# Designs tried in a protein design run: designed miniproteins, single chains, continued (3). Part 44

Each design is a single chain, and the fold is of that chain. pLDDT is the mean over its residues in the fold that is shown.

## One batch from the design tools (miniprotein)

Design m9500
Fold by ESMFold2-Fast:
Structure m9500 (fold): chain A 72 residues (1-72)
Amino acid sequence: FDDAMLEIADRGAESVHTTPNESSALTLFTLAVSTYVNLGRLDKAREVAEEGLKSKHPLVKEEAEKKLKELE
């Protein structure tokens, strides 16, 4: 169960930077961060949020800033 959800989150995080559609990228980013948080993997959630700050999608960058503040 946990391994399957971790794989889904990992794939979602990887797809954020390759997805050309901003709304899809934001959805994948939010899903990946939320899944890692639910699994207790705050280390991975923070890593994905830090990578989101460097995204070419403005909405992903804004969401990443909010998530990093929540993960402090």
Scores: mean pLDDT 78

Design m9501
Fold by ESMFold2-Fast:
Structure m9501 (fold): chain A 56 residues (1-56)
Amino acid sequence: MLVADPEDQARLAAAVARPGAVVESYEIKEDANSKTITVTIRTPDGSETVTVRYEK
């Protein structure tokens, strides 16, 4: 499935690629028209949440 927003994809990829970053958790929420993935990433400086949305 393709992500509708390339900016959201790039943000997630950049966050995961940072040195010392690990994926702590993720949540997938799907409805009739869209799918939303929320990823919590832990870094040495704290945690960051990235949301990726796309239409079906």
Scores: mean pLDDT 70

Design m9502
Fold by ESMFold2-Fast:
Structure m9502 (fold): chain A 63 residues (1-63)
Amino acid sequence: SAQERAARAARTVLESGGSARLAGMVAGKGAIDLGASQEEAARAAVEGGASPEDARLGAKQAS
């Protein structure tokens, strides 16, 4: 699903030493490109390990 792919992308960014904001943006962009809403994209990023604030900001930038 879009949410599962987005969560995996966020986790990969964080595990590679990337910022929570970058994780949120990458997850948000990927989820939205697959048809997810901004809210769903933010939730997927949080599941991947991003902070709720950074996930919301990243999803908004991707929209």
Scores: mean pLDDT 73

Design m9503
Fold by ESMFold2-Fast:
Structure m9503 (fold): chain A 77 residues (1-77)
Amino acid sequence: NAEKQSLANKAVAYAIRAVGDELEGNYEQAADDYSKAAELAKQIGDTELAKRWYKKAASLYRQAGNTDKAEEYEKKA
């Protein structure tokens, strides 16, 4: 399925960007990118990967001081 493959490629790209942002200390940007990767993983049916990335996003939002988004993504994980 070309559509699923396209979404999977986008999810991986966001996850790679998130790792880069995290290494630079840009925790909120990293969290945003992991949350986008998680949403794409969920769309293609990879619920385990989606939950893992939602959990990662929540942790990074908490490090950024964004408690509201941290709680939102903890609920999604």
Scores: mean pLDDT 88

Design m9504
Fold by ESMFold2-Fast:
Order: C-alpha cells, then structure tokens, then sequence
Structure m9504 (fold): chain A 74 residues (1-74)
C-alpha cells in the first residue's frame, strides 16, 4: 500500500506540473470537455437513483452549461 500511495502522489505531482505549464486555452478546453462529461454522468446517475433524479439532473444541466461556456472562450 505505501509504495502504491507514493506512486500515486508522484503521478499527481507530475500532472500538476504539466497542468501549471499548459497554455490557458488548453486548460479551458480540458475543463470544458470534462465538465460536459461529468454533467452527462450526473444525469445518468439520476436515471438510476429516482430519489436523487431532480438534484442530479439539475447538477448535470449546470455542469454541461458551464462546460459549453468554457469551450466558447477557446
């Protein structure tokens, strides 16, 4: 477990350095696409769990709209 945790932390540190050195346009594109994907997943969870359907659909719509807004800035 300790060795796997060290590898994970190293990977996170490397990803963070790559992210920090990336152009702003690339960051907006990645965040926009990720937000849309998370929005679609949230809506799918709402379909599976009726108790959270309205909340997950609302979250999904907000995430998709935010993602589109970010992509429009590229």
Amino acid sequence: MAARRARLLQGIAEARKYWESSPEERKLLVLGEASIGLGLMSKSIGRIDPASKDEMNKLGEELEEKGRELLEKV
Scores: mean pLDDT 76

Design m9505
Fold by ESMFold2-Fast:
Structure m9505 (fold): chain A 68 residues (1-68)
Amino acid sequence: SAEELERLRAGLEEVTALIAAETDPRGRASLAAIARHEVERAASTMDPESAREARELLAGLLARAEAH
Protein backbone atom coordinates (compact mmCIF):
# COMPACT_ATOMS: atom_id res chain seq x y z
CA SER A 1 0.00 0.00 0.00
CA ALA A 2 0.99 3.65 -0.26
CA GLU A 3 1.27 3.82 3.53
CA GLU A 4 3.63 0.83 3.57
CA LEU A 5 5.78 2.41 0.83
CA GLU A 6 5.84 5.72 2.76
CA ARG A 7 6.95 3.94 5.96
CA LEU A 8 9.62 2.09 3.97
CA ARG A 9 10.77 5.40 2.44
CA ALA A 10 11.13 6.98 5.91
CA GLY A 11 13.18 4.02 7.15
CA LEU A 12 15.36 4.02 4.04
CA GLU A 13 15.97 7.78 4.33
CA GLU A 14 17.23 7.18 7.89
CA VAL A 15 19.57 4.41 6.67
CA THR A 16 20.85 6.53 3.74
CA ALA A 17 21.61 9.38 6.18
CA LEU A 18 23.68 6.87 8.18
CA ILE A 19 25.43 5.75 4.97
CA ALA A 20 26.22 9.38 4.05
CA ALA A 21 27.71 9.95 7.53
CA GLU A 22 29.76 6.71 7.45
CA THR A 23 33.40 7.22 6.41
CA ASP A 24 34.31 3.50 6.26
CA PRO A 25 33.44 1.95 2.85
CA ARG A 26 32.84 -1.43 4.52
CA GLY A 27 30.43 0.18 6.97
CA ARG A 28 28.58 1.86 4.10
CA ALA A 29 28.37 -1.46 2.21
CA SER A 30 27.01 -3.20 5.31
CA LEU A 31 24.27 -0.58 5.80
CA ALA A 32 23.35 -0.75 2.10
CA ALA A 33 23.14 -4.57 2.32
CA ILE A 34 20.79 -4.29 5.31
CA ALA A 35 18.56 -1.85 3.38
CA ARG A 36 18.50 -4.17 0.34
CA HIS A 37 17.58 -7.21 2.45
CA GLU A 38 14.71 -5.31 4.12
CA VAL A 39 13.33 -4.10 0.77
CA GLU A 40 13.56 -7.58 -0.82
CA ARG A 41 11.83 -9.11 2.20
CA ALA A 42 8.99 -6.56 1.90
CA ALA A 43 8.88 -6.88 -1.91
CA SER A 44 8.50 -10.69 -1.73
CA THR A 45 5.06 -10.18 -0.07
CA MET A 46 3.91 -7.44 -2.47
CA ASP A 47 2.30 -7.46 -5.89
CA PRO A 48 4.79 -6.94 -8.79
CA GLU A 49 3.95 -3.23 -9.24
CA SER A 50 4.38 -2.36 -5.54
CA ALA A 51 7.56 -4.49 -5.41
CA ARG A 52 8.97 -2.50 -8.34
CA GLU A 53 8.16 0.81 -6.59
CA ALA A 54 9.86 -0.41 -3.39
CA ARG A 55 13.00 -1.41 -5.31
CA GLU A 56 13.03 1.91 -7.20
CA LEU A 57 12.77 3.76 -3.85
CA LEU A 58 15.80 1.86 -2.56
CA ALA A 59 17.83 2.50 -5.73
CA GLY A 60 17.12 6.25 -5.65
CA LEU A 61 17.91 6.69 -1.97
CA LEU A 62 21.13 4.64 -2.15
CA ALA A 63 22.25 6.60 -5.24
CA ARG A 64 21.75 9.88 -3.35
CA ALA A 65 23.70 8.59 -0.33
CA GLU A 66 26.62 7.37 -2.50
CA ALA A 67 26.68 10.63 -4.53
CA HIS A 68 27.54 12.62 -1.40
Scores: mean pLDDT 77

Design m9506
Fold by ESMFold2-Fast:
Structure m9506 (fold): chain A 86 residues (1-86)
Amino acid sequence: LLEEGLRLLREIIEAAKAGDDEKASALLMRLQAVGEEILKQSPEEAQRLADALEEAGRELKELGKDSTAFSLFTLAKRLKEQVAKQ
């Protein structure tokens, strides 16, 4: 599941860089579902996914892809908050 989440994240970054906002949004919805599944199985892997999401969000923000970056930061925050609650 973590590998699937990281694969989806790479595809989101590529779609956002290409200006394909529709594809990036669709992949984000899939990543949210995968993130919830990771959270149920492994809080440690959910934390790793959240860290990767924050790094990707920073990269996209530097490229002016603010909307996608904001979505990645929002998902990372949700995952970290749920991990803290255990």
Scores: mean pLDDT 83

Design m9507
Fold by ESMFold2-Fast:
Structure m9507 (fold): chain A 68 residues (1-68)
Amino acid sequence: MATVVVEAKDPELASRVLCGCNAEGLILSARTSPDKKTFYCECTSEEAGREVARRLLEAGAAKRAEVV
């Protein structure tokens, strides 16, 4: 399993991208920081985590997205 730490540029757009990833089974769970600027996404695999990070950055939804 891998965790993607997302620093949101657009939290609303980031939420939409993450909903799409969750619908495809890439995400097991997601949490948001109290300020809604950081998302923590637990992914099914490291490869799934890399795909989630790529989609967020490509959409311009995140300033940073890192697989841990």
Scores: mean pLDDT 82

Design m9508
Fold by ESMFold2-Fast:
Structure m9508 (fold): chain A 80 residues (1-80)
Amino acid sequence: SRKDQLVAQLDAYIAHLRELRKTLSPEAAAVVDETIGRLDGLRAQARAATTDAEVDAVLDQVFGLVQDTQARLQAIADAR
């Protein structure tokens, strides 16, 4: 189902971010740790979803979180 696919994708992405954070600066690692925590919350919401509309709402939040995280990491890189 769409919900099962989303949960599996979130699990894989969280696992990837946990590995990635070990290669980052402390400042960038802190942003990734915050993102992991928020993704864990969204994963729980995805598991609780009973309708396609609820799954879509979680997807929208995931996309927004990914965009925000990317912008924050870029700002850290730009600040040097």
Scores: mean pLDDT 87

Design m9509
Fold by ESMFold2-Fast:
Structure m9509 (fold): chain A 79 residues (1-79)
Amino acid sequence: MEKENEKLKEEAVEIVRKALEGLGAEEEEIEKREEEFRKEVERIIEEYKDDLPLMIARITGLILRIIGDALQEKLEKEK
């Protein structure tokens, strides 16, 4: 379980990192958002460790939120 949770976290982090790179984010911004995302994913894994489907749903929602926040900040800077 714990080893599978670590793999899930690593895969989720990779998805976020690639998405931020695709948005043209600077490495510093990518590192900052990756760190924030890792902390939140670890919290979700601990909270939902006995409910894998709900854990995946929560992590997916977090991925969308982080990417959405990055896109929003980019658009606001271009205004």
Scores: mean pLDDT 78

Design m9510
Fold by ESMFold2-Fast:
Structure m9510 (fold): chain A 64 residues (1-64)
Amino acid sequence: SLEEKLREALLKLGFPEDFRVPRIGERGSGVLGVQIALKEKGYYNGPLDGVFGPETYEALLKLL
């Protein structure tokens, strides 16, 4: 499923198994951490705003 793919991508980024998969539009420090990790690995060039938008979502899928 899509949620399983996002879980796999988060694990590849180094996030723990109990890290909740964000929903589109969700915001918080957890999402900001994901954006920073994706940017450092070269997958994400969008804003570091802590919002799980389409750009952050698509960047996570590039890890699969």
Scores: mean pLDDT 84

Design m9511
Fold by ESMFold2-Fast:
Parts: C-alpha cells; structure tokens; sequence
Structure m9511 (fold): chain A 97 residues (1-97)
C-alpha cells in the first residue's frame, strides 16, 4: 500500500482493530510537488486494488490546498469505482506560525 505522508502504521492499526481490512491513506501539509505527482499517478492503481479486494478507503488529511485536492481526487475515483470511503480532517501541522 502506497504511503503518502504521516503515520500509516497507526492508521492501518486502527483500521485492523475495527475488524476489517481498509486502505489507509494519510495526506498532510508536507507534500512535495514530486509526492503530489506520485499520488496522482498511483491513485488509479490504489482504487483498482481497493475494488478488487473489497476494501474501504480511510483518508486522513491535513488542512492544505494540496491535501484537499488529493482528497477530492480520491473521493471522485472511489465514487466512480463504487468503493466506500471515510474522511477525517487531522489537526494541521503548523510549520512555524
């Protein structure tokens, strides 16, 4: 499972403790342009994996423009594929303000 940012192991553990396999995606404010492009490239494959394995998507994101764009893209692809998803807005990391 691709890791976009944050603590994917903690999110995965929470999903496993819920008694079902889920695809944890963590999207935060430290995304570089390279990571953002990689996410766009990998998202369709992730969605196909979720659909094939009947796994819901669990999204945790920071309140940033890039993170919101990725979340909206995931929602669109999941809805088109008929995959259930859950979205949680994490407290944004403030880089020094």
Amino acid sequence: LPVYSGDPLALRKAAEEAGADAIPIVVDDDLTDEQFERIKKELPELIEYAKKNNKPIVITYSDSPKAKEVVELIKKLAEEAGIPYTVTNATPGDPGA
Scores: mean pLDDT 64

Design m9512
Fold by ESMFold2-Fast:
Structure m9512 (fold): chain A 64 residues (1-64)
Amino acid sequence: DPQLLQALGNVGVLLGGVLDPDSPEGKATVARALRELGPLSGHPDPAVRQAVATVLGGLTTPQT
């Protein structure tokens, strides 16, 4: 699904480039992303599953 892949790419950019995971806003955004993206980890499209794994990996590994 190209629309879903584009949306996941946009989420990845926002979470990787803008989000401070130590802030209360960042923690709330991470929790929301986990709730929204969790079901997509079981998506039938392997590209969608890979994109979700990349976004979730970025959320659990803080950028220095």
Scores: mean pLDDT 69

Design m9513
Fold by ESMFold2-Fast:
Structure m9513 (fold): chain A 87 residues (1-87)
Amino acid sequence: DVQQLLDRLQELLDKAEKLIDKAKEIIDKGGDRKEAEKLVFEAEIEIGMARIIIGVLKTIGEEVPQELLDRLEELEKKLKEVKEKLK
């Protein structure tokens, strides 16, 4: 079911965004750096799963909405920025 895969993709992107935003909040407040690192790691897993779903959709010949592709790229950029702050 293509719609179920698209719904799953949206859910993974929503989870990744919340994890990234929480990690950024912790860093910006000078909070627990190890907690922020854990949230970043969890966000990387969610983004990785989103990439797998996109790969599956492309393999079966389904078109992925550009809005979801754009959202993934934005979240990957945000994640990179947060990871750089943790170095």
Scores: mean pLDDT 88

Design m9514
Fold by ESMFold2-Fast:
Structure m9514 (fold): chain A 119 residues (1-119)
Amino acid sequence: SSETKIARDIISDTRSFMDDFVSRLLSALDNNDLDRARQILDELYDFVKSKIDTIEQKIKNPNLAVLTLTEIQRIISEALEKVLQYARDKKLYEMADAIEEAQKKIGDLIKKRMQKILE
C-alpha cells in the first residue's frame, strides 16, 4: 500500500539520519565540543518531530502509525544509548547529561504522540 511505502521510507530515512548523527556526535565528543554536541542533539529532536508530523499527516492506519513510531523509537534509542555509553566511558559527564536529557525529551515526545494516535 502507499502508506506502507511511506512507513518504510520514514524508517529507512531514520536509519540513514541516525548513522550520520552518531558519526557527527562522536566527533563532537572526541573534540570535547559541548556546543556542537548540543546543536547535533537539537537537530535530532527537530528531525524526530518532523517524522512524527509526517506519520500523523500521511499514515491514516493507526496500527501502522504506531508500528512506524515504535520502530523509529527503537532505532533512535539504540543509537543514543551507544553514544551515551561512549560519553560515560570517556568520563565526559556534561556530554552524557546533554545526551540523557535529549533521550528523555525524544522518548517523551514519541510517547505523547503515540498516545494521541491511540485515542
Scores: mean pLDDT 91

Design m9515
Fold by ESMFold2-Fast:
Structure m9515 (fold): chain A 65 residues (1-65)
Amino acid sequence: AYPLSEEQREVVRYTAEQLRKIGLEINKELFAKKQRPVLEEQLRTELRDLGYKEEEIKKIIEELK
């Protein structure tokens, strides 16, 4: 699997916190179109580790399409 870079992990943590507040506005810019499915799967795992529920994670990933 492709691991997230240090910069990507920092962006994911920051973005996850902001997504909770702003409802995906920031992540549409940060996780721009052409993100690979493998990266999205890793983002799902990172969000789960940050305490997000599966339902919230699914919604976040759907909005990134």
Scores: mean pLDDT 60

Design m9516
Fold by ESMFold2-Fast:
Formats: sequence, structure tokens, C-alpha cells
Structure m9516 (fold): chain A 100 residues (1-100)
Amino acid sequence: SSMDEQILALIEQHREALEKAAEGFSPEVREKVLEFMERIEEVVRKSIEENASLEELEKRLREVMAEAAEALKDDPEALTLVGSAVAELLRGIRELVEAS
């Protein structure tokens, strides 16, 4: 659907912004940040396929953030970057759903 295409475009945009923002991190930390972005993308795609509610999507993304908090516990700036990316992505998805 056109909405699904727009959500995937938002994910791509956020991925590019996150990659640029992560340039200051070590290669190891940057790789972890990008791996969590891939997991966020997978959760969003799965939620679209299952026709999940925004509430269920938010719950799934909170589970990913809990894993990110453990994996990035020694890198608070990287954790903050992942968290801000999730928050902005959810805001964009809400706006698209409300417009539909």
C-alpha cells in the first residue's frame, strides 16, 4: 500500500540520519547502533504484515529499546541516538496513520 511505502521511506530516511550521526562513535559502537536500526525496521515491517495496532508496534519497539539499553549500557550517547531515532520514527508513523 502507499502508506506502507511511506513508512518504509521514513525508515530509510531515519537510517541515513542515524548513520551520519553515528560517525563520531567507534566502529564497534556504530555497528551496534546500525544493528538496532535493522531490528527496528524488522519490527515495523512485521507489524505492517500482521496489521498490528500502533499500541502493539510501540510495545514491540519498547522491547527492542530494552535490549538496546543492555547492549549500549556503556555508551549512553549511542543509546540516546537510538532512542531519539525510535521516537521520531513513531511520530512519523502516527502522522501517516492519522492522515490515512
Scores: mean pLDDT 82

Design m9517
Fold by ESMFold2-Fast:
Structure m9517 (fold): chain A 83 residues (1-83)
Amino acid sequence: SRVEDFFGNVFVPRMVEPVREAEALAAQGRVDDARAHLRTAWARIAAASLAEARALGFSDEELAELRARMEETLAVNLAGLDL
């Protein structure tokens, strides 16, 4: 679907650097800083991605699916910082 394509080709690549930076902070024992950094970067990228998808004519249902996928990505990445 265009939601899956946008998520994989636009949103996911934008999260690579913030996740790498958060993992580096967590490796230093700075887990709270890592989580804060990841949440802040995610919020900015998610807001921009949703606005861009809306401008491209995504339906409310497609935007809700995109948001759910982005929120799941945050949850998975945050859980990964505890390891």
Scores: mean pLDDT 91

Design m9518
Fold by ESMFold2-Fast:
Structure m9518 (fold): chain A 71 residues (1-71)
Amino acid sequence: DRALLRRIALKELRKAIEEDAPPEKIYKAVSQALRAGVLTAEDLDELEKLALEKGKEDIAEAIRKAKEEYG
């Protein structure tokens, strides 16, 4: 179920952003989810905005790079 996988991926990515996971880990997770068709570019825009609102510019940049390469 794609909707279920998307919900799980978004929950885990939001948690990783909250817990200040390394940008490289975020980049890998986002890239894998995009390649699997689980997340959309629009989902990534929302995650990038969340990272910026929390002052995590390095994580926001990692999300942007993954979106540019695989979105």
Scores: mean pLDDT 82

Design m9519
Fold by ESMFold2-Fast:
Structure m9519 (fold): chain A 105 residues (1-105)
Amino acid sequence: GPAVATADADGIADSGVYVEAKRGDEVLVTVKNISEGTLGVAAVLMDENGNAVSEAEPATLKRGEVATLRARVVGPDGRYKIGIYAGDEDGNGGGTVEVLSVEVR
């Protein structure tokens, strides 16, 4: 089922979702903005040590809007945790998103 995640003060929401991926794989994360305002969002992959190890493409989502975010694995093959950057128009954290699906390609 969908996971709901709220970004902390640093703008990162922990989805609780993990994927197995190889270097060069694209991870596609479909999210819905369930916050009251517009959010800047990006998907980030975190390794077992909590280090961000992905190239990410940012998107802007209005309230209730859905987008598929793309993150490319630039670290080694292994298990990654999915984080979502979710900040408001002023760059504050605290955005809330629903993670609808995750695909590895």
Scores: mean pLDDT 79

Design m9520
Fold by ESMFold2-Fast:
Structure m9520 (fold): chain A 69 residues (1-69)
Amino acid sequence: MKVELKGLKDAEEAAGKDPEEGALLGVMITEHGEPVVLDEKEYEEEKKKAREKIEQMAETGRRAARELA
């Protein structure tokens, strides 16, 4: 099925239920910059990319915090 992404509002709503899911949607919406319609395969690939970016940002933040502390 096709999945429709509509702005940061959807990401905020998802974050209210599950912060991880909201973060994934937020990254995907930010990368596309506008409402996007994805098929299920594309949606899963974008979720994997967003998850990897979140993990990279978390690791970078941890490293930066340690260097600044």
Scores: mean pLDDT 62

Design m9521
Fold by ESMFold2-Fast:
Formats: structure tokens, sequence, C-alpha cells
Structure m9521 (fold): chain A 63 residues (1-63)
């Protein structure tokens, strides 16, 4: 679905930003992904990508 694809992109972006130490970008991507998870039914792959992004955002000092 479009929502799953958007959540997957958001999760991957958050993960990359978090690994780069960009806490603000990682936090923004996580909030976008979280909103998609709350409003839409998404694939397990997309959910896992958003959760990985969340962990890296926290590690970078974000959220």
Amino acid sequence: SMASEAALRSGREGYRAGLAGDAAAASTAWHQGQKLLEEHEVSEEAREAVERGRREAIAAGGL
C-alpha cells in the first residue's frame, strides 16, 4: 500500500539520519513514520523499519 511504502521510506530515512548523528532529522522521520503507523495499517517490514529508525533516533540523542 502507499502507506506501507511511505512508512518504509520514513523508517529508512530515520535510520540513516540516526546513524549519521542527525538527531533532529531522525526524530522528524520517526514522528512521520509513527503517525503513519497510527493512521494506517502497514506491512510488518514497514513497522520494523520505523522501529529501527526510532532506536537510532534515541541513540543519536533525539525524539
Scores: mean pLDDT 84

Design m9522
Fold by ESMFold2-Fast:
Structure m9522 (fold): chain A 94 residues (1-94)
Amino acid sequence: SMEEVQKILRETARRIMEILTEAEKAGELSDEEAAVLIASGMELQLAADERFSVEEALEIIERSKERIEKYASPKVAERVLKVLEEAKERLEEA
């Protein structure tokens, strides 16, 4: 359902922001990495607010994965990519 897609996107954005907060508190996050996580979280939140379809939501997830793989350190990337992969699996079931 569209409501389930919105829920998945909002929960995924929230989880990314939690990772950001934890990594920042641990001193594991550069300003560039923080900006990338914020951008990904904001895009997911906007996609939820704009009521994206499953197909459109999956495109956002894929773009977020590419951005994280390119700009985030391995430790931060691993945590965020796991969250995005779980979101992808949930969206494919929605």
Scores: mean pLDDT 86

Design m9523
Fold by ESMFold2-Fast:
Structure m9523 (fold): chain A 68 residues (1-68)
Amino acid sequence: MSELEVARRLAAERVALLARNPEVSPEQLARYRAVLDKILAGEDLSDEELAVLHRTDSIVRRTRAALA
């Protein structure tokens, strides 16, 4: 598979993982998806979008630990 296809799969897996966390709102999930879509399109992120990634990485780690 292409590197882009692998990156899209990993992004989809992270979104699916977050969707299983009852603490994650649909709005938070949609914002995270939008930021991942920008990364996959090769677009530059704003400071606000980088902050979304940073906060969401913490949630992903907690969600993964809770589901293990």
Scores: mean pLDDT 75

Design m9524
Fold by ESMFold2-Fast:
Structure m9524 (fold): chain A 69 residues (1-69)
Amino acid sequence: MAAQEEAFAEAGRALGERIAEHARKGMLAKQYGSNEEAARHFLEAAREAERRGDKEAAEQFRHWAEYLK
């Protein structure tokens, strides 16, 4: 059980700088009222998360992008 929790925490840290970069740009664009640009950045974050095999994170980012439409 502890090993699984540790692996999950490491997976969170291993979400690459690229995913974090796209997510931050999306949040910034949303803050400045550009929902279309924010959605685009969140979709890029979702694609990178999917490439890493993190389907849950990818679904979350897609959900945020869809909410902005």
Scores: mean pLDDT 70

Design m9525
Fold by ESMFold2-Fast:
Structure m9525 (fold): chain A 104 residues (1-104)
Amino acid sequence: SMKEKIIELVEKKMKELFDHELALRAPSLTPEQLAALRAEGEEMVKMVVDAVKKANSIDEFRELLRKEIEKKYPNLSKEDIDNIVDFYVNIVRSAINKVKKEEA
């Protein structure tokens, strides 16, 4: 389905971005800090993918992801949460646009 293709593209893009961030940060981190960053990245990929699976629209995706981030990171500011959510909304929009162009 188109939704399965969107999920695959989102997951691939997120994993590429997190692998890049891990590579950049690895030289300055302890093994324990690196393991924690990897675990946080994997949990974020899972939260975003789960939100894409449940959502029927971009607006629903934004609200589902916001709730999960607020629940997991209660100490984050509203501005930080909004920035994180907008970042992933842009990844999902890019995936949707790519799938629509390939189906045209």
Scores: mean pLDDT 85

Design m9526
Fold by ESMFold2-Fast:
Structure m9526 (fold): chain A 95 residues (1-95)
Amino acid sequence: SKEEYARGAALAFRGAAEEAEKVSKDPTNKKEAIRAMALASVGATLAYLAGNEEAVKLFKEAIDYLNKASNGDVEYAQKAAELAREGARLAEEFA
């Protein structure tokens, strides 16, 4: 059901936001960056299936910033964490 997808998206987005915040403190931590990107991808898919287009957009942007942050750019990692937190909040409100 759409409710199950929305709940799944919210859980995945919470995880993505937590891992993105860790990356914002150390952008060279590739393991946390991979976790953040994987959780954001799962969350975006579930949000899409639930019909939460705004959350999908925010998490696609977060993934793009995490990819840029892999070069050691703290500002990009911080931006990714902010986008992930906003997406998690929107996904929870939608569920």
Scores: mean pLDDT 79

Design m9527
Fold by ESMFold2-Fast:
Structure m9527 (fold): chain A 64 residues (1-64)
Amino acid sequence: DKGKQALVKASKLALEGSGERGQDVASEIARAVAAGDKERAVELLASVPGVSREEAEKLVEEAL
């Protein structure tokens, strides 16, 4: 399931890139994706150090 794999990858990037806030950021991304809020999910993921907006958009589109 491509959507599930994309969400797992996004969560892993948030956990690795956001330090002690990684779990909170990963949870917020999962909530935004579940709500169909593409713009918020992209902004959250793109805020993670090392994640480009282009990569964030691709992962969020696959997760939806």
Scores: mean pLDDT 80

Design m9528
Fold by ESMFold2-Fast:
Structure m9528 (fold): chain A 97 residues (1-97)
Amino acid sequence: MRSQSQQINDQVDQQQQDNQDDPINQSTRDQSYDIGQMQRQGTIYRIVDDLIQGRMSVQQTIDRARGYGISVDDVVRLLRQQGHDDLADQLERVDRQ
C-alpha cells in the first residue's frame, strides 16, 4: 500500500535536509515544536533496533509503532535502508493483514 503522503514526505524531508543542512541551527532550534519531531525519529530508530535485536516480534513492533502514532511504512523504510529487507517484508505482510 503506497500512500500519497509518501511522495509528499520524501519531497519535504529531502527539501528540509538540503535547505537546513546547518547542524548548529537544527541543534540550537531544537527547543520548540521540533523536539516532538526529533523524539518521534528517535522512537522509530529504537523500534527498528529492538526488532533487529529480536527483543520484539513483528506484531509487537506494529503495535508499538501505532501506539506512538508512527507509520509502519516509516519503520519498514528504515529497515530496508539498514539492509533488513526480510524483516521489512515480514512487517509489511503482517500490517496489511
Scores: mean pLDDT 67

Design m9529
Fold by ESMFold2-Fast:
Structure m9529 (fold): chain A 66 residues (1-66)
Amino acid sequence: GADELIARLERSIAGGREGIALFTAAGDEVLAAHARREVAELERLLQGVKAGDSEAARRAEQLLTG
């Protein structure tokens, strides 16, 4: 359901933010920039899912299922 999807998105965002911190500390600007873009997309999807956007929910499920 939406609550489970929100929880999964929040965990993925948290992991992405940890990745940004690690890559930034390592001086890996390319991987840090990639991680920032991924986090920004997940944050947009999270806002869409919370707003009841079915397309955002569908896109989020596709990204998280692999």
Scores: mean pLDDT 86

Design m9530
Fold by ESMFold2-Fast:
Structure m9530 (fold): chain A 79 residues (1-79)
Amino acid sequence: SLEDEIRELVEKYRKLRAELDKKLASMTPEEQQRLDEEAVRLVKEKGISAEEATARILGFDELVETYRKLEELVQKLKE
C-alpha cells in the first residue's frame, strides 16, 4: 500500500540521515572547511539548499532522492 511505501521510505531516510550525521561528526576541521566551500559553490551553481549540497558532496544523493520521494508520496496520501 501507499502507507507501507511511506513507512519503508521513512525508515530508509532515517538510516541514511544517521549515516550522514555520523560522517559529519567524524570530519576534521580541514575536511569541514573544504565541505563548506564546496557546498557554497553547489548552492550558487544549482540553486539547491546548503543541506542538500552537503549531502550530495558526501555521496548521499540517495538521501536527497529518498526525501523527495517521501514528500511526493505524503502529498498523494493527503489527496
Scores: mean pLDDT 84

Design m9531
Fold by ESMFold2-Fast:
Structure m9531 (fold): chain A 73 residues (1-73)
Amino acid sequence: SDLAARLRFLAELARKLGVEEAAELLDEAARLADTDRERALQLAAQAGKILVEKLSDEELLALHAEVNASAPG
């Protein structure tokens, strides 16, 4: 699914930035995206909180730009 693909992409970006905790949560969310969307979004929200806490403003801006560049439409 689109959601699963986006979550896997975010997991890879989180891993490259050294935030393994967020990457693991995003990988779990991606696995659940097509079977339990609500749980997937809860896990993604937890990963997002970790990313905001662990990353600098510059790293967060770079992550935001990368995600937006990969957004459909």
Scores: mean pLDDT 81

Design m9532
Fold by ESMFold2-Fast:
Formats: C-alpha cells, sequence, structure tokens
Structure m9532 (fold): chain A 71 residues (1-71)
C-alpha cells in the first residue's frame, strides 16, 4: 500500500514538473514503487511515459493513464 501511495505521489509530481530532469526522476521513482506494489497496468503506462520523456515527447497521456490504473 505504501508503494502504491508513493507511485501515485511520484506520478503526480512527474505531471506537475516543468523541469525535464525532475519529470524523469519522478517518473522513474513511480515505476519502482508501482513495480513493488504489483501494479502491472500502471507500470506499463509509466514505462510509456519514460519512453516519451526520453524521446522529447509529451508524457501527459501515459502519466494520466498510470494514475487512473493506480486509483
Amino acid sequence: DENREKAIEHARKALEATDPAERREHAKLAVIHAEKAGEKEAVEHLREALRAIAAGEDPTGPLQEALKALS
């Protein structure tokens, strides 16, 4: 449960972040905590968000889907 809460916290911070490095760091932490929580669907969306960030693309959609899966 704590890992699920941390995944939600970091996914929200990734959505709110304006700095690319902070956004990437929060998205990575969200993956780690979602994996520990066993939230497989959220992990898939968070990995899509990380790929978008790495490509210089908008990660908003994947981050929102991850938060929906964690809700």
Scores: mean pLDDT 87

Design m9533
Fold by ESMFold2-Fast:
Structure m9533 (fold): chain A 80 residues (1-80)
Amino acid sequence: SMALEEAKKRLFELTGELQAALRELHERDPALLESLLPRVEELEALRQEILRKLEAGEDVSEELREFEERVEALLAEIRA
């Protein structure tokens, strides 16, 4: 379905943006990266839940919205 394809695309884009930002942060401020690791771990757990549900053909609208909000909050702190 288009909804599943869009959800997969959005999850991939958000994950890629976060991974790129974390890689840059590791070089720029490793202490800040270490302080953010618990939040990154929580996001990875949520990402795995979203992937599991997508493979099962389940709706992920709420989980994807939460993932997006949490990624955007982390990116804002990384870019501050």
Scores: mean pLDDT 87

Design m9534
Fold by ESMFold2-Fast:
Structure m9534 (fold): chain A 69 residues (1-69)
Amino acid sequence: MRAEAERLGEEGLRLAQEFKRESERAGNKSGAAAADSMAEALQRTLATGNAEEVRRMLEAVRRSIEILR
């Protein structure tokens, strides 16, 4: 459903933006670049309108942030 995909996508984009700010504050250029890639992937997935795909991408973003921290 459109609204569910948008809600999940907004959460993912918020997490990616927070991680980018955190990485920039720490001087972590790799982390900041990874956050940009996460945001791009979330935006592409949102364009499909598929809530299941957006949810899977959100889970991937969360795991990537945990690994990079």
Scores: mean pLDDT 81

Design m9535
Fold by ESMFold2-Fast:
Structure m9535 (fold): chain A 99 residues (1-99)
Amino acid sequence: MSLGLSEKTAKELTEKFKKNYEELKELIDELKEKGLKAIEEGDYIKAISYIFAIFALEVELEMWAQAAEKLGDEETAKRARELAEYAKEKLKELMEKLK
């Protein structure tokens, strides 16, 4: 594990992810929709803010995946990585529209 997380921190992050999984997925979808709307309206400062928010979530999800791996919770690690890839895909779609 490259993050050097303590077992306590790894447990706390893993439990937080498990509790908030559905809300995190919905948040990614909402941020993408708001980002697309901002681009269509020409509000590029707002669009960039939503792009950054999705990127921050992608990074956080990867950290939670590593925390779950440290605990041997392979299923939670897999789910966190799948959601991180989902966020990355939505980010790519927004950036493609910005060119």
Scores: mean pLDDT 80

